# Designed miniproteins, single chains, continued (2): the designs that were tried, part 100

Each design is a single chain, and the fold is of that chain. pLDDT is the mean over its residues in the fold that is shown.

## One batch from the design tools (miniprotein)

Design m7486
Fold by ESMFold2-Fast:
Structure m7486 (fold): chain A 56 residues (1-56)
Amino acid sequence: MKKKEREIAILYTSYSIRIIGYEIDGDEDKAKKVEEEGIKKLAKIKGTSEEKVRKE
């Protein structure tokens, strides 16, 4: 697996866990902020737009 693909997988998993944690705690605003942060970082690593990551 290419290093970039591994970084994407790890980052995606990490942010998914954080989002779920905030949702369980009832912090919907924080969950949304973490989601947006993750989308931004994924877009940078993938070299694509935030919109493409969001639509997945």
Scores: mean pLDDT 75

Design m7487
Fold by ESMFold2-Fast:
Structure m7487 (fold): chain A 60 residues (1-60)
Amino acid sequence: MSKMASLVTGRSIILISEVSDSDLVKQATNQIIQIADDTSLSLDDKIRQMDAIVDQAIKS
């Protein structure tokens, strides 16, 4: 498992925790965990998808 994948997951969860909506935070956190656990995705694809989820959560 790549150390960078763990760092990206942690960073995304921290960013989402800055969002006050608990339901939105739970949904986004679960999606990030699923992406992090997806062995079919490259590290770059995981980063891109996690960033999109964080951006959507912050803007929502």
Scores: mean pLDDT 68

Design m7488
Fold by ESMFold2-Fast:
Structure m7488 (fold): chain A 64 residues (1-64)
Amino acid sequence: GPLEELRKLFEEQGRPQLGEDVVEQIKTLPKDKQEPVAKEMIELVRQGKIDEALNLLEEELKKS
């Protein structure tokens, strides 16, 4: 699923621990927000916009 894909993307970027931390933080979001947030972060990470992906997660965590 999207969480596993996001984890693998961070591993491919040489940042496996960051990928694990990000996935665990997403799991603290409401269940209906977890997959959409993971998908948006996947697109940003694929574009090399890691800081933007992390900012997106931080903003969603603040809303929850």
Scores: mean pLDDT 85

Design m7489
Fold by ESMFold2-Fast:
Structure m7489 (fold): chain A 88 residues (1-88)
Amino acid sequence: SDKSIISQVKSKLKNGKPVSENEIETLLNIAQKAVEEGNYKLAREAVTLAEEAIDKNKLDKNKYTPHLFRIQMEAMAKGYEDFILGLK
């Protein structure tokens, strides 16, 4: 798992710097892999940061909805029901 991108995006959000679409897709890929590996804490952190970046940068959330939906559905299928409830 690449935790360096999570730290980088957190720093950018805290300092009001723009997060790129490529960084958001990387976060979603980290979340997907984390769900597959049962690391739901990392998956939630990566998804939360991606959603915050989408909102703060006023990006089109509909572009990311299919990937977010896939991650959430896979987490639920693995028994992590709180994953969806933890997302805002």
Scores: mean pLDDT 80

Design m7490
Fold by ESMFold2-Fast:
Structure m7490 (fold): chain A 67 residues (1-67)
Amino acid sequence: SRAERLLERLQKVLKTDDVEKLLEILNPFGDEDHISPLVLQTLKNLLFDPSVTEEDLREIRELLKKR
């Protein structure tokens, strides 16, 4: 899926596969229903991809929660 490809790219950029560290970056407040504009912008910047959406971020969070 797109979310799986984005997650793999993020893991390579950050040089970590640590689920807890990735969740700290992608959900620093522990709020599953809220996406901070700063968190979304950080993800876009790390991936060099302005097309990343709130839905992409939600799907990445769900993938991490199942690992």
Scores: mean pLDDT 79

Design m7491
Fold by ESMFold2-Fast:
Structure m7491 (fold): chain A 64 residues (1-64)
Amino acid sequence: MEIDVRALRGLSLEEAARRVGEAFGFSKETIDEAIKAVREGVPTDQLSGPVRLLVAVIRAALEE
């Protein structure tokens, strides 16, 4: 799947997470959990499975 990281940098956390999560085919529950983890500052290494992957991508896109 192609993800335009430049387009994501202009979005809110919620919009970026939804776009990336939908592109990967993740559920709404996984996307919501990833948004919560980023907002609460949960370290990526304390997460598992799809949530960890989505959080890592969001952080890379929004934090450079």
Scores: mean pLDDT 73

Design m7492
Fold by ESMFold2-Fast:
Structure m7492 (fold): chain A 92 residues (1-92)
Amino acid sequence: MSVAELVERALEDMRAAGESEATIEALRALAEAALAGAPEAELERLAEEAARAAVDAYAAAHPEVSEAEKEEMLRKATERLIGLARKIREAA
C-alpha cells in the first residue's frame, strides 16, 4: 500500500468523522505537496493554512475559546502538521 493511498484513506475517514470540507481540502493540499517533494517553505505555508482551517472550524463550534487560545492551538497544530508532512515526504 502506497503512502498516497494511506493519505487518501485518512482524508476519507476524517470526512466521514465530520471534519469540515475546508479542513479536508487544506490537508489534501498539504499531503499532495509532501508526496511531490515540495520545499520546506511550501510545506510550512500549507501546514499553517490547514491548521488555520481546523482551528477556525473548532472555534466556530466553541465560541468560549479566547483569541490567545486560538493562537496557541494554531501554533501547535502547525508544528504537528509540518512534522507529519516531513514524514510523508520522506516515505514517498
Scores: mean pLDDT 83

Design m7493
Fold by ESMFold2-Fast:
Structure m7493 (fold): chain A 86 residues (1-86)
Amino acid sequence: EAEKLLKKLEELARKAEEALAAGDYETAKEYLRELMKLLEMPEEAIEAVLKQFDAAIAGDLSVKVPQEAVEKYREAMERVNEFLEA
């Protein structure tokens, strides 16, 4: 049901934020992966986002996520916001 999905999305988002605040980037990355997977993002888009995350951690800001992957992530986040407003 939508309520169970929403609670799981909120839990994963919270865990990712807590890991980021603690400087545990590997744990944050895993929670972000689970979140995007639960939102049914294409695996190629998930990998592209996580690759950008790895590059940012390594200090290489020249790596860019393909616009298609960014758009899919935006669509998934809009879906989450729609559930939060419901």
Scores: mean pLDDT 68

Design m7494
Fold by ESMFold2-Fast:
Structure m7494 (fold): chain A 83 residues (1-83)
Amino acid sequence: SLERAIALLEEALRLAETGSGPAAEEIVRLIKEALRHAREGDVEAALRELTRAARLVSEHWSGPLAERILELLEEAGVLLAIS
């Protein structure tokens, strides 16, 4: 559901805001934009920003925190796509 996708994006944002190092500001910005679009019902725009955020996390971050953020973004993306 869209509501569950938003909750997962909010959790991903909370975790991403604890991150540091390369692309941290851009990752947080992209997750915030995905959330904004999702809340507006713009599923396509939300998916685009979410996909960009996931790519940056995958490219620049590693370890358990990055893995958890990617899991949350992937689950949110699936829920958005079927909304």
Scores: mean pLDDT 87

Design m7495
Fold by ESMFold2-Fast:
Structure m7495 (fold): chain A 76 residues (1-76)
Amino acid sequence: DEEAQKFLERTIKEMEELFSEYYMKGNYAEAEDEIEKVGKEQIELARKKGYFETTKEIEKYMKQLTAALRSLLAEK
């Protein structure tokens, strides 16, 4: 549980850092692709470790970030 929580926190931080980096550059589509790539890789790793609740939280957060990026793309 403690290891699963630390895994989740590290994954969220990584996705947030990618969001910030590409957001500042205006590369929203690239941000979406990179966040989905990292999210999917971390979900698979979490499944292999048996962190099933963590996989749900990563998927949820990934969808929230990609939805935000899609909103930014659609606003023009």
Scores: mean pLDDT 81

Design m7496
Fold by ESMFold2-Fast:
Structure m7496 (fold): chain A 89 residues (1-89)
Amino acid sequence: SATLEEVLKALDEALARLRALLEQAKAAKTQAERQAILAEAQELVRELQGKLIANRDAIESNPELLKEVEEKVREIEALLEELKALAAE
């Protein structure tokens, strides 16, 4: 369905953006720059969480989509934890 495709697209776009932010954080020269990048990543994740909550019933009613969403959310959480570690340096 269109709504399911939109959810997967939003997750893929968020993953691509987070991977780009992680590369920027690795290249950053100061802790302040890494903290600013982390703040941007956290805002992106918060907006994505809002979209997932809005589509919860549709996601939970489709076991295959639920599995894909859960796998992509785990990747997002791993990227965010790596960004947090870099910002702490």
Scores: mean pLDDT 86

Design m7497
Fold by ESMFold2-Fast:
Structure m7497 (fold): chain A 95 residues (1-95)
Amino acid sequence: KALEAEELLRRGLELALEGAEEGSEEKIRRGAELARRAAEIARELSNEGLVELGERGVEAAEKALETLPKSKEEAVRITREALEEYERLLALRAS
């Protein structure tokens, strides 16, 4: 169900942001796994828009994971921007 994939992606992006803020690579990886699972569910539902959002979520988390050892600030920015954009797009869809 689309709602399940939406909630998994939201939680994945929240975990990636928490991981970046805490300096926890494990939390960022777990966030990426949830985003990847959301994209898989969206693909099973043929929901192309949600697949794109899930794939962008995975990309943001992976980039944050690579960036974290060099700059915690940039890792936090990447994950925060991804979560904010996702919430914005969900709000537009609901109206």
Scores: mean pLDDT 84

Design m7498
Fold by ESMFold2-Fast:
Structure m7498 (fold): chain A 91 residues (1-91)
Amino acid sequence: PLEKFLKLLEELKTALENKDFDKARQIVHEIDTSFTPEERKEIEKALGKVAPYLSFAFYAIYNYPEASDAVYELALRGLDLVIEKIKEKLK
């Protein structure tokens, strides 16, 4: 599940870099629906302390479709921290 999750996070980062919030919301929905309860528990354990950064990024995507560049930049940085954490767990 972590490899598939990482792939979706990298696709989400690309969508955000392109300011494609429609695609970003679609990818968030895919993350929310593509994993079993058991896989979600494994992902949550792997995220640990960086889970709030992922929550912030999802919040920014859903609640700020017209987000300022500053909010958008913070969401991207938070997502980078999550991506690096998952990469570390896969090594």
Scores: mean pLDDT 78

Design m7499
Fold by ESMFold2-Fast:
Structure m7499 (fold): chain A 85 residues (1-85)
Amino acid sequence: GLGARQDREAIRRVAEEMGEEAGNAAARYVALDRLGKQLLGDPENREKGLEALAEAERLREEHAEAWQKFQEARDAVIAARQAAA
């Protein structure tokens, strides 16, 4: 959906500004956060969902500068789309 496209563009910008490793870190925690939230919708997978969200949070803490850049890039992508409308 729209959020997935915005996240992907923000990840690309992190990679361009901070390098591929930072972009890969941003991609990994975004994917784990989405997976965790999806798994929490299934009672059978609740524990796995919580583990995925915990791993995403650890990656955000480990790569805090990349996460900050991701948030800034995502906000810029959203603002640019709103300005173009």
Scores: mean pLDDT 82

Design m7500
Fold by ESMFold2-Fast:
Structure m7500 (fold): chain A 97 residues (1-97)
Amino acid sequence: KEEELIEKINEALLRLMELADEAIESHSIEEQRKAVSTVVGLILRVIGHILDKDYEGAKKAARELEEAILSVTKDEELQRRIREAGEELIRAIEELE
């Protein structure tokens, strides 16, 4: 069951990466570079907190990740998908507690 939760976390993180890539596709190279740096840093923070068994820190980093991706798109359908993926990530982290 813990293995299934880790797989769910990995799936949600990959989905958020895909959504971030989709959200920034039409942005300038400078904006894409900033967004990629922020998103990758936050994904690493989520993983780091999980490895440390700091689930509260992991949830905080997950919320910051969701907000960072939401900030680079105004597409309502993308925003819905981003929020859905963020909720799944937080739920999986909560179940690990």
Scores: mean pLDDT 86

Design m7501
Fold by ESMFold2-Fast:
Structure m7501 (fold): chain A 93 residues (1-93)
Amino acid sequence: ANEALLQQILAELDAAEPVDPEAVAAFRRALAGDLSDEEIDALAERTGNEALRLVLRVAREQARAGLDVLSIVKAIEEELLKKRKELAAKKLA
C-alpha cells in the first residue's frame, strides 16, 4: 500500500527508475512522524531526487499534525503538482 503509493508518485517524475528500498522505508517512517530533517536531506542528496525530499517532508509534517492518510496523500499531491508545473516551465525555457 504505502510502497505502491510512493512508487506511483515517484514514477510520475522519473518513469524508468525503480523505487529505492531506503526511500520506501523512509516514507513509512515519515507517515509515522518518525523521520528527521537530516535523514530526509541525506536521502534526497544520495538519490538526487528533490521530489523525494518534498514528499517525505510533507508526509512527516502532516503525520505529526495527526492527519489521516487520505489528508496526507492530498497534501503530497498538491505539492507535487506545484513541482510538476515548475519542471514543465523549465522544459519550455
Scores: mean pLDDT 69

Design m7502
Fold by ESMFold2-Fast:
Structure m7502 (fold): chain A 100 residues (1-100)
Amino acid sequence: SLEEQRRKLEELVRKAEQAANDYIKEIRDGALKGEEEVKKAFDKYQEKMREIAEEARSLGELGPEALKRINDIYRKALGEASDIITKIRKEKEQKLKELQ
């Protein structure tokens, strides 16, 4: 039913938001440790979002709406992660200059 599809859509959106929050937290921690940890966080996030997107495609009529909302969450988290990485990189460069 459409009501069951809507409930599943909202469940998938919540899972996507949780995955995004976990990714941002891992990027904050990983960016301080180095590029390998950043890559691991990204790969884990991509795999989790791919699984959520596959479930969304199975929703039938509400599949396209679910995929759009999940993709919007995915892109926002990637943008936030990029900003965090850039800020941490600039702080490291500034600290290195102060030690010279």
Scores: mean pLDDT 86

Design m7503
Fold by ESMFold2-Fast:
Structure m7503 (fold): chain A 85 residues (1-85)
Amino acid sequence: SLPTGVERTVSNLRLSTLHVLDLARQDPSVSDENIQKIEEIYNLLSQLLDDIKNGTATSKEYKEKMDQIDKLYDENWDVINSLIN
């Protein structure tokens, strides 16, 4: 069974990541490599949201994908933080 509120949590993170991605694409100081990393986070969140909505995500798969997303966010945090602050 999935944790409570996971669909809302993933949906909110996906929308926040889309906003960051839009900001990155408008900023000429952001490299193509940095944009690709933010796109990777967005795509993982989109795939996870689809799996949750389709009822195909397990608690283990949810945790593994969220751990991967959290790691990618941490690794790219300096760029993301500069765009939202």
Scores: mean pLDDT 88

Design m7504
Fold by ESMFold2-Fast:
Structure m7504 (fold): chain A 67 residues (1-67)
Amino acid sequence: DRQRGLEDLRALRRRIADAIRRRDVRGLKILRDGALQMRQQYSDDPAVVEELDRLIRELDEAIRALE
């Protein structure tokens, strides 16, 4: 369900922004694992997958910057 995927993406973005602000590396790694699971769940929706790939890159960059 694309609508559900978009809502999950909005929630994920908010949680990522919060974790970055708090410099919570552990939380960012948990969110990255969650994003990878969502990518598998929405693998049939290219638009959701594309946005998840962008967020996973953002997570990887944030984790590297904070480590």
Scores: mean pLDDT 85

Design m7505
Fold by ESMFold2-Fast:
Structure m7505 (fold): chain A 97 residues (1-97)
Amino acid sequence: KLEEKAKELEEGAENDKKAGEQSFEEAKKLAEEGGKPSDVVSKLSGAVLSYIGASTNYLLGAKLVPEKREEFEKKAEEMLEKAKEVLEEGKKLLEEM
């Protein structure tokens, strides 16, 4: 029962991770193609929020299934690190526009 809910959260986290990757890639492409800085910021924000969402879903899953707590907590930390990377690389990207 709780394992089913944790699986839903894990699937949600994976979808959020993919959305974050896509939004970050779109931000880089917009910057390369001479897009507006505001549009680039919008895509960077979307990527950060998606990675934070993925992290949150993993942390909720960790609470529901204690035997997978370490695995989900590690994945959550990985997602937060991805969000930080987007912010740092995004700042550099905007400065080079």
Scores: mean pLDDT 86

Design m7506
Fold by ESMFold2-Fast:
Structure m7506 (fold): chain A 74 residues (1-74)
Amino acid sequence: SVRELVEEALKLAKELNLPDNVIRILEHFLTLDFSNPGQVEVAIQVAEILKERSTNPEFQKALEKLIEALKEVL
């Protein structure tokens, strides 16, 4: 599920000691309504930005899985 993928990305971000702003963004994702297309579209855009700004391949892979799942619910 999308929520499980957000939780995995958040767990990984904490384990990797990523910046607080990244952790807060992923925590905010857990408050989103993934049945709302507008919220899903914004989540995709933000996740793409996080992926592009990341230098960690494992975190990038977690975000890729999340982005793919978000696109499936649109």
Scores: mean pLDDT 88

Design m7507
Fold by ESMFold2-Fast:
Structure m7507 (fold): chain A 96 residues (1-96)
Amino acid sequence: SRGRELVRRLVREYAEALRAGDLERLEEIAREAEELVRSGELSEEDALLLAVVVAGLGALANGTPLEEIYRWIERLTEKSGNEEVGEEARRLVEEF
């Protein structure tokens, strides 16, 4: 879907900014994501996926073990009833 394509683009840009230590770019990406949610270009499910992946990538960049991040994603998406989003989030964190 278009929403999932936007999530993938934002995740890629976020991962690149994290690797570069570009805090200003990370803030720009966060603002763009908020606008896409407000405009309805990102569904609630797309927004959840993006938020979970961004949090996971940030935790990885700060030295959190990958296994702990996977457990965190599972717990967060289980609580919201979105196990499929959790599976997608794990794949995106692993890819980027």
Scores: mean pLDDT 83

Design m7508
Fold by ESMFold2-Fast:
Structure m7508 (fold): chain A 80 residues (1-80)
Amino acid sequence: MNEKIDKVVEEARKLVKEGNYKEVLELAREYLEKKDYASAAAYLATLADHLGNEELRDRAILAGINKDGEELRKILKELE
């Protein structure tokens, strides 16, 4: 479980480092559609952290823990 999320975070960090923010958001949306809220949250939190938005990062992490797909969709729209 944790190992899988660590891998997802590594993939997200690579994409944000490359400037591929659109791909990060598209992958987060795909995970939301699959109801994989932990992976969606990892992508959104990683992008928010890279952009210096600690409040959005913490909101994404909490929404992932709570499996709150609606909050994760709101965070995704705020990052677009």
Scores: mean pLDDT 83

Design m7509
Fold by ESMFold2-Fast:
Structure m7509 (fold): chain A 94 residues (1-94)
Amino acid sequence: MALSPEFVERLKELQERARAVVAQVATIPDERKREDILLDFQIEVLGLDEENKEIYRKAMELVLNGEEIPDELKKKLEEIEKEIAERRAKLAAA
């Protein structure tokens, strides 16, 4: 079953944001500060359980390396993003 365009757009937003964070981090000479920024980004973006964080981390690593996300990871990201997007939409609609 294919992802809706809505979820695909949210994945692209995450990819763009990941690239922006990497570009920002590349200007920072302090390795520890770079790691802190990356971790903060992961915590912010994921807002997820520990198992789901690992799935997202793998997808982020592929994007940062300029690789395409495999279908299996896309399926897991779809389930995660669907839950997060639905919850965010309900909260934001207040």
Scores: mean pLDDT 62

Design m7510
Fold by ESMFold2-Fast:
Structure m7510 (fold): chain A 64 residues (1-64)
Amino acid sequence: GMEAQQAAAELGRRLAEEALAAGDEEKMRNATRSGAKGVILGAEGASAEEAVETTLRLARERGV
């Protein structure tokens, strides 16, 4: 829903900021895209909060 979309945007921005701080523009763009996608996938069986937490964990595993 809208909450998941807002959470995805916020998470994507945060992940992009972390990647940018690392000086990797490619990772910055990928992190933003992955954040939004992960939340959408998680929302199928979880609340927006749980989807955000899962996406953040997955992003960490990817080195963000």
Scores: mean pLDDT 56

Design m7511
Fold by ESMFold2-Fast:
Structure m7511 (fold): chain A 60 residues (1-60)
Amino acid sequence: SDIEILQRSIANAQEALAFYKSIGDEERAKVYADIITFLQSLLEKLQKGEEIPDENPLTV
């Protein structure tokens, strides 16, 4: 499902964040932190839409 794909993408981004922090690349670490936040917001929206489809902004 799209949820599983997003969860895997978040995990991969978290590994990249840890790597760049370990080598002191703070600029790339910030980029991955932002990506993680964005992907988590998408995951929450998808879960919300699947849980209450009749209340999504396209149908309500």
Scores: mean pLDDT 75

Design m7512
Fold by ESMFold2-Fast:
Structure m7512 (fold): chain A 74 residues (1-74)
Amino acid sequence: SPELEARLRKFIEELAKEENVELSDEEVEKATRLALTILEINLRAGEPLTDELVRAAARDAFYFLVSMKTAGLK
């Protein structure tokens, strides 16, 4: 949903600030789409929609993107 996508994008932007990582707009959108996919998989598996689950999806997507970027993979 647009509301969940906006929340995920916000959490990713907050993580980037906290970790002092510079992300382009395209990288933020990639992380947001990945986070939404992770969230949808967990919801499909029967996990309840909680703020904790949304934050966990954003965190997992953010660190995956950062690890790919750091390894020279984009």
Scores: mean pLDDT 82

Design m7513
Fold by ESMFold2-Fast:
Structure m7513 (fold): chain A 68 residues (1-68)
Amino acid sequence: TAIDHYLKGNDHADKGNYDNAIKEYKEAIRLNPNFAQAHYNLGWTYLLKGEPKKALDEFLEAQRLDPY
């Protein structure tokens, strides 16, 4: 499920496996495009990889989906 991929993404990110985390978050978003937390965590993972433009795009999408 989208949640399963999101949780796998979190596990990879916690271990510093950012490329695997990105793949899992993208799969979570593919299954649920309105998954604000997956967009938010994808943004943070991009930021940790040094990709601030991609991070900004994901943070803006997360804010659009869940502004609170």
Scores: mean pLDDT 87

Design m7514
Fold by ESMFold2-Fast:
Structure m7514 (fold): chain A 86 residues (1-86)
Amino acid sequence: EEDKKILNSVIEALRQAKALHEEGKTEEAIRLLEQKLKELKEIDSDAAKIGITSLEAALNALKQPDRNNALKTIEAAIKNLEFRKK
């Protein structure tokens, strides 16, 4: 149950970052995901480790100039985490 809450919080952060990036607020999206990454690093769980991997992939994509690749990476991360919530 705690793992599902962790994964849900990461999915919500990724969805918000996607919305910010689509609005051209990429720096705000990066800051939001960096804050979430810092919070997850304080949690010793498999769900947190999975979330960290997804957030790092999204952050790496957002820091690159390819906006379409960033959107696809975030969408893929959301789908992967939704699948892992079972």
Scores: mean pLDDT 83

Design m7515
Fold by ESMFold2-Fast:
Structure m7515 (fold): chain A 92 residues (1-92)
Amino acid sequence: TYRKEIELIEALRNGDVERAAELARELGASPAAIESLREIAEAVASYTEEELKEIVEKYKEKRTREAVLARLALEVLRNHEKWIEELREQEK
């Protein structure tokens, strides 16, 4: 069952930093991965989808940490429902 993975995706979508970190730790993520997921959740909590899109466009040719986090946060907002659906389908 992908229950914890689904809950992690939902925590990231909701910008719930501490819940995302807790679930990632329970899933056996490395300290570096937990920190990255925490930062992605913070970006989702701090910016609208339009603001994230503007950051991505502004820094599209730059490999800055801010640009990478904005792209990942935007992917969470756009794809979270698809990822959850795919995980639920794998259980059948």
Scores: mean pLDDT 81

Design m7516
Fold by ESMFold2-Fast:
Structure m7516 (fold): chain A 94 residues (1-94)
Amino acid sequence: MKEKLIEEAERLDKEADELAKKGSEVFNQGFKEKNPELLREAAELFDKASELYGKAGDLYRQAGETEKARDAAIKSVAARLMAVGARYEAELFE
């Protein structure tokens, strides 16, 4: 029961890590090319990562994994901030 919550949280956390990594790669490419479409794509990837980190954090909290829940919550906030920054950069390049 607790083990299933941790397993699902770890799956979501890992998926969010992959999305955040892809978001960073797309952001770097969009910034180098001054391409607003790539920067908006990066923002969507970061938003998705933020949502999945948030869900992972909630599941970790339900499982009593306080430290992992805190780490996931911090990553969720960081990903949301990256999404806002990417959209702002996209607007500046238009």
Scores: mean pLDDT 91

Design m7517
Fold by ESMFold2-Fast:
Structure m7517 (fold): chain A 71 residues (1-71)
Amino acid sequence: SPLIIEEEKVEVNGEEYTAVILSWEAGGKWHTEVSLIKDGKTVASASAVADTREEAVKKALEEAKKKVEEK
């Protein structure tokens, strides 16, 4: 299965983060790991598993965003 590495800018509570998104298919499911980076530091990470890559990315991003949103 292909290993897919993506980056995107995400905003939470008016703050911009770089999301580094790692996705792969294993066992008939899509796995995604997300790291949120601010000022060169990883400030949150999350993982998700779903039936599609889109769903796995969405779930992992939502979970990572929650970790920086709840102070």
Scores: mean pLDDT 84

Design m7518
Fold by ESMFold2-Fast:
Structure m7518 (fold): chain A 79 residues (1-79)
Amino acid sequence: MSLEEIVEKAKQALELAEIVGSKRGVELAKKAIEAAEKLGDAEAAEALVNAARYYILSEADESYKKLAEEYEAKAEKIL
């Protein structure tokens, strides 16, 4: 996936997180944009996008929270 595609997905995740009221989703989506645009790190940015998306999903189904935490941890190990 290109950095441009990751930025677009991160922006979409940010909009969804704000609509749903996921504070963690907003935080991780913003970090994903920063990782892609400032650091050029596609792997970290993609992991942060996935973390944001799963935090958004966890507002409806708590089972997604563990998956969100795993992707966040993956991004932290890269950064």
Scores: mean pLDDT 83

Design m7519
Fold by ESMFold2-Fast:
Structure m7519 (fold): chain A 80 residues (1-80)
Amino acid sequence: SKEKLKEEFEKKYGKTAAEALMKILEKQEEGAKRYAADPSSLREVIRELKETLEKEIDKLPEEFKKIAEEDLKGLEELLK
């Protein structure tokens, strides 16, 4: 569950990193639901996910920050 993932992540990396991860995952889930309901929302969903990643990335552990940076690059390419 998301709650258990948050607890395990908080225990290993601390509360700030866990909260950052949860914000990113919630935005991904929200975006997926919006896209499923309205495919024309895709560009806006990608833009909002990019903004969330940019805001939260500095709070992530270094190993996850590297993954998030790769995801950001992918989202930027999709917006071209």
Scores: mean pLDDT 84

Design m7520
Fold by ESMFold2-Fast:
Structure m7520 (fold): chain A 87 residues (1-87)
Amino acid sequence: MEREKLLKELAEALGVSVEEVKERVEKELEEVRKLLEEDPELLKEVKEKLPEWKALLEANKSKTPKPLAWLHEEKLKEIEKFVKEVE
């Protein structure tokens, strides 16, 4: 329910359809994964900074528009998932 509401708010903010936003979000998440797969040095830096980025996201959550905060959380989740897979 929350995901669908945030996708609608993001679509309204960008002036596009909810379906187009879903496709863009999925593409961005795939691009993040691909960057981490192609750059081992970036992956190491991300592993070291991931706790800091999570803390910063949480600290700035009240100052960030909800659709953008949600998108940042989704990107961090994708990064965490990839990091765990490559262990």
Scores: mean pLDDT 74

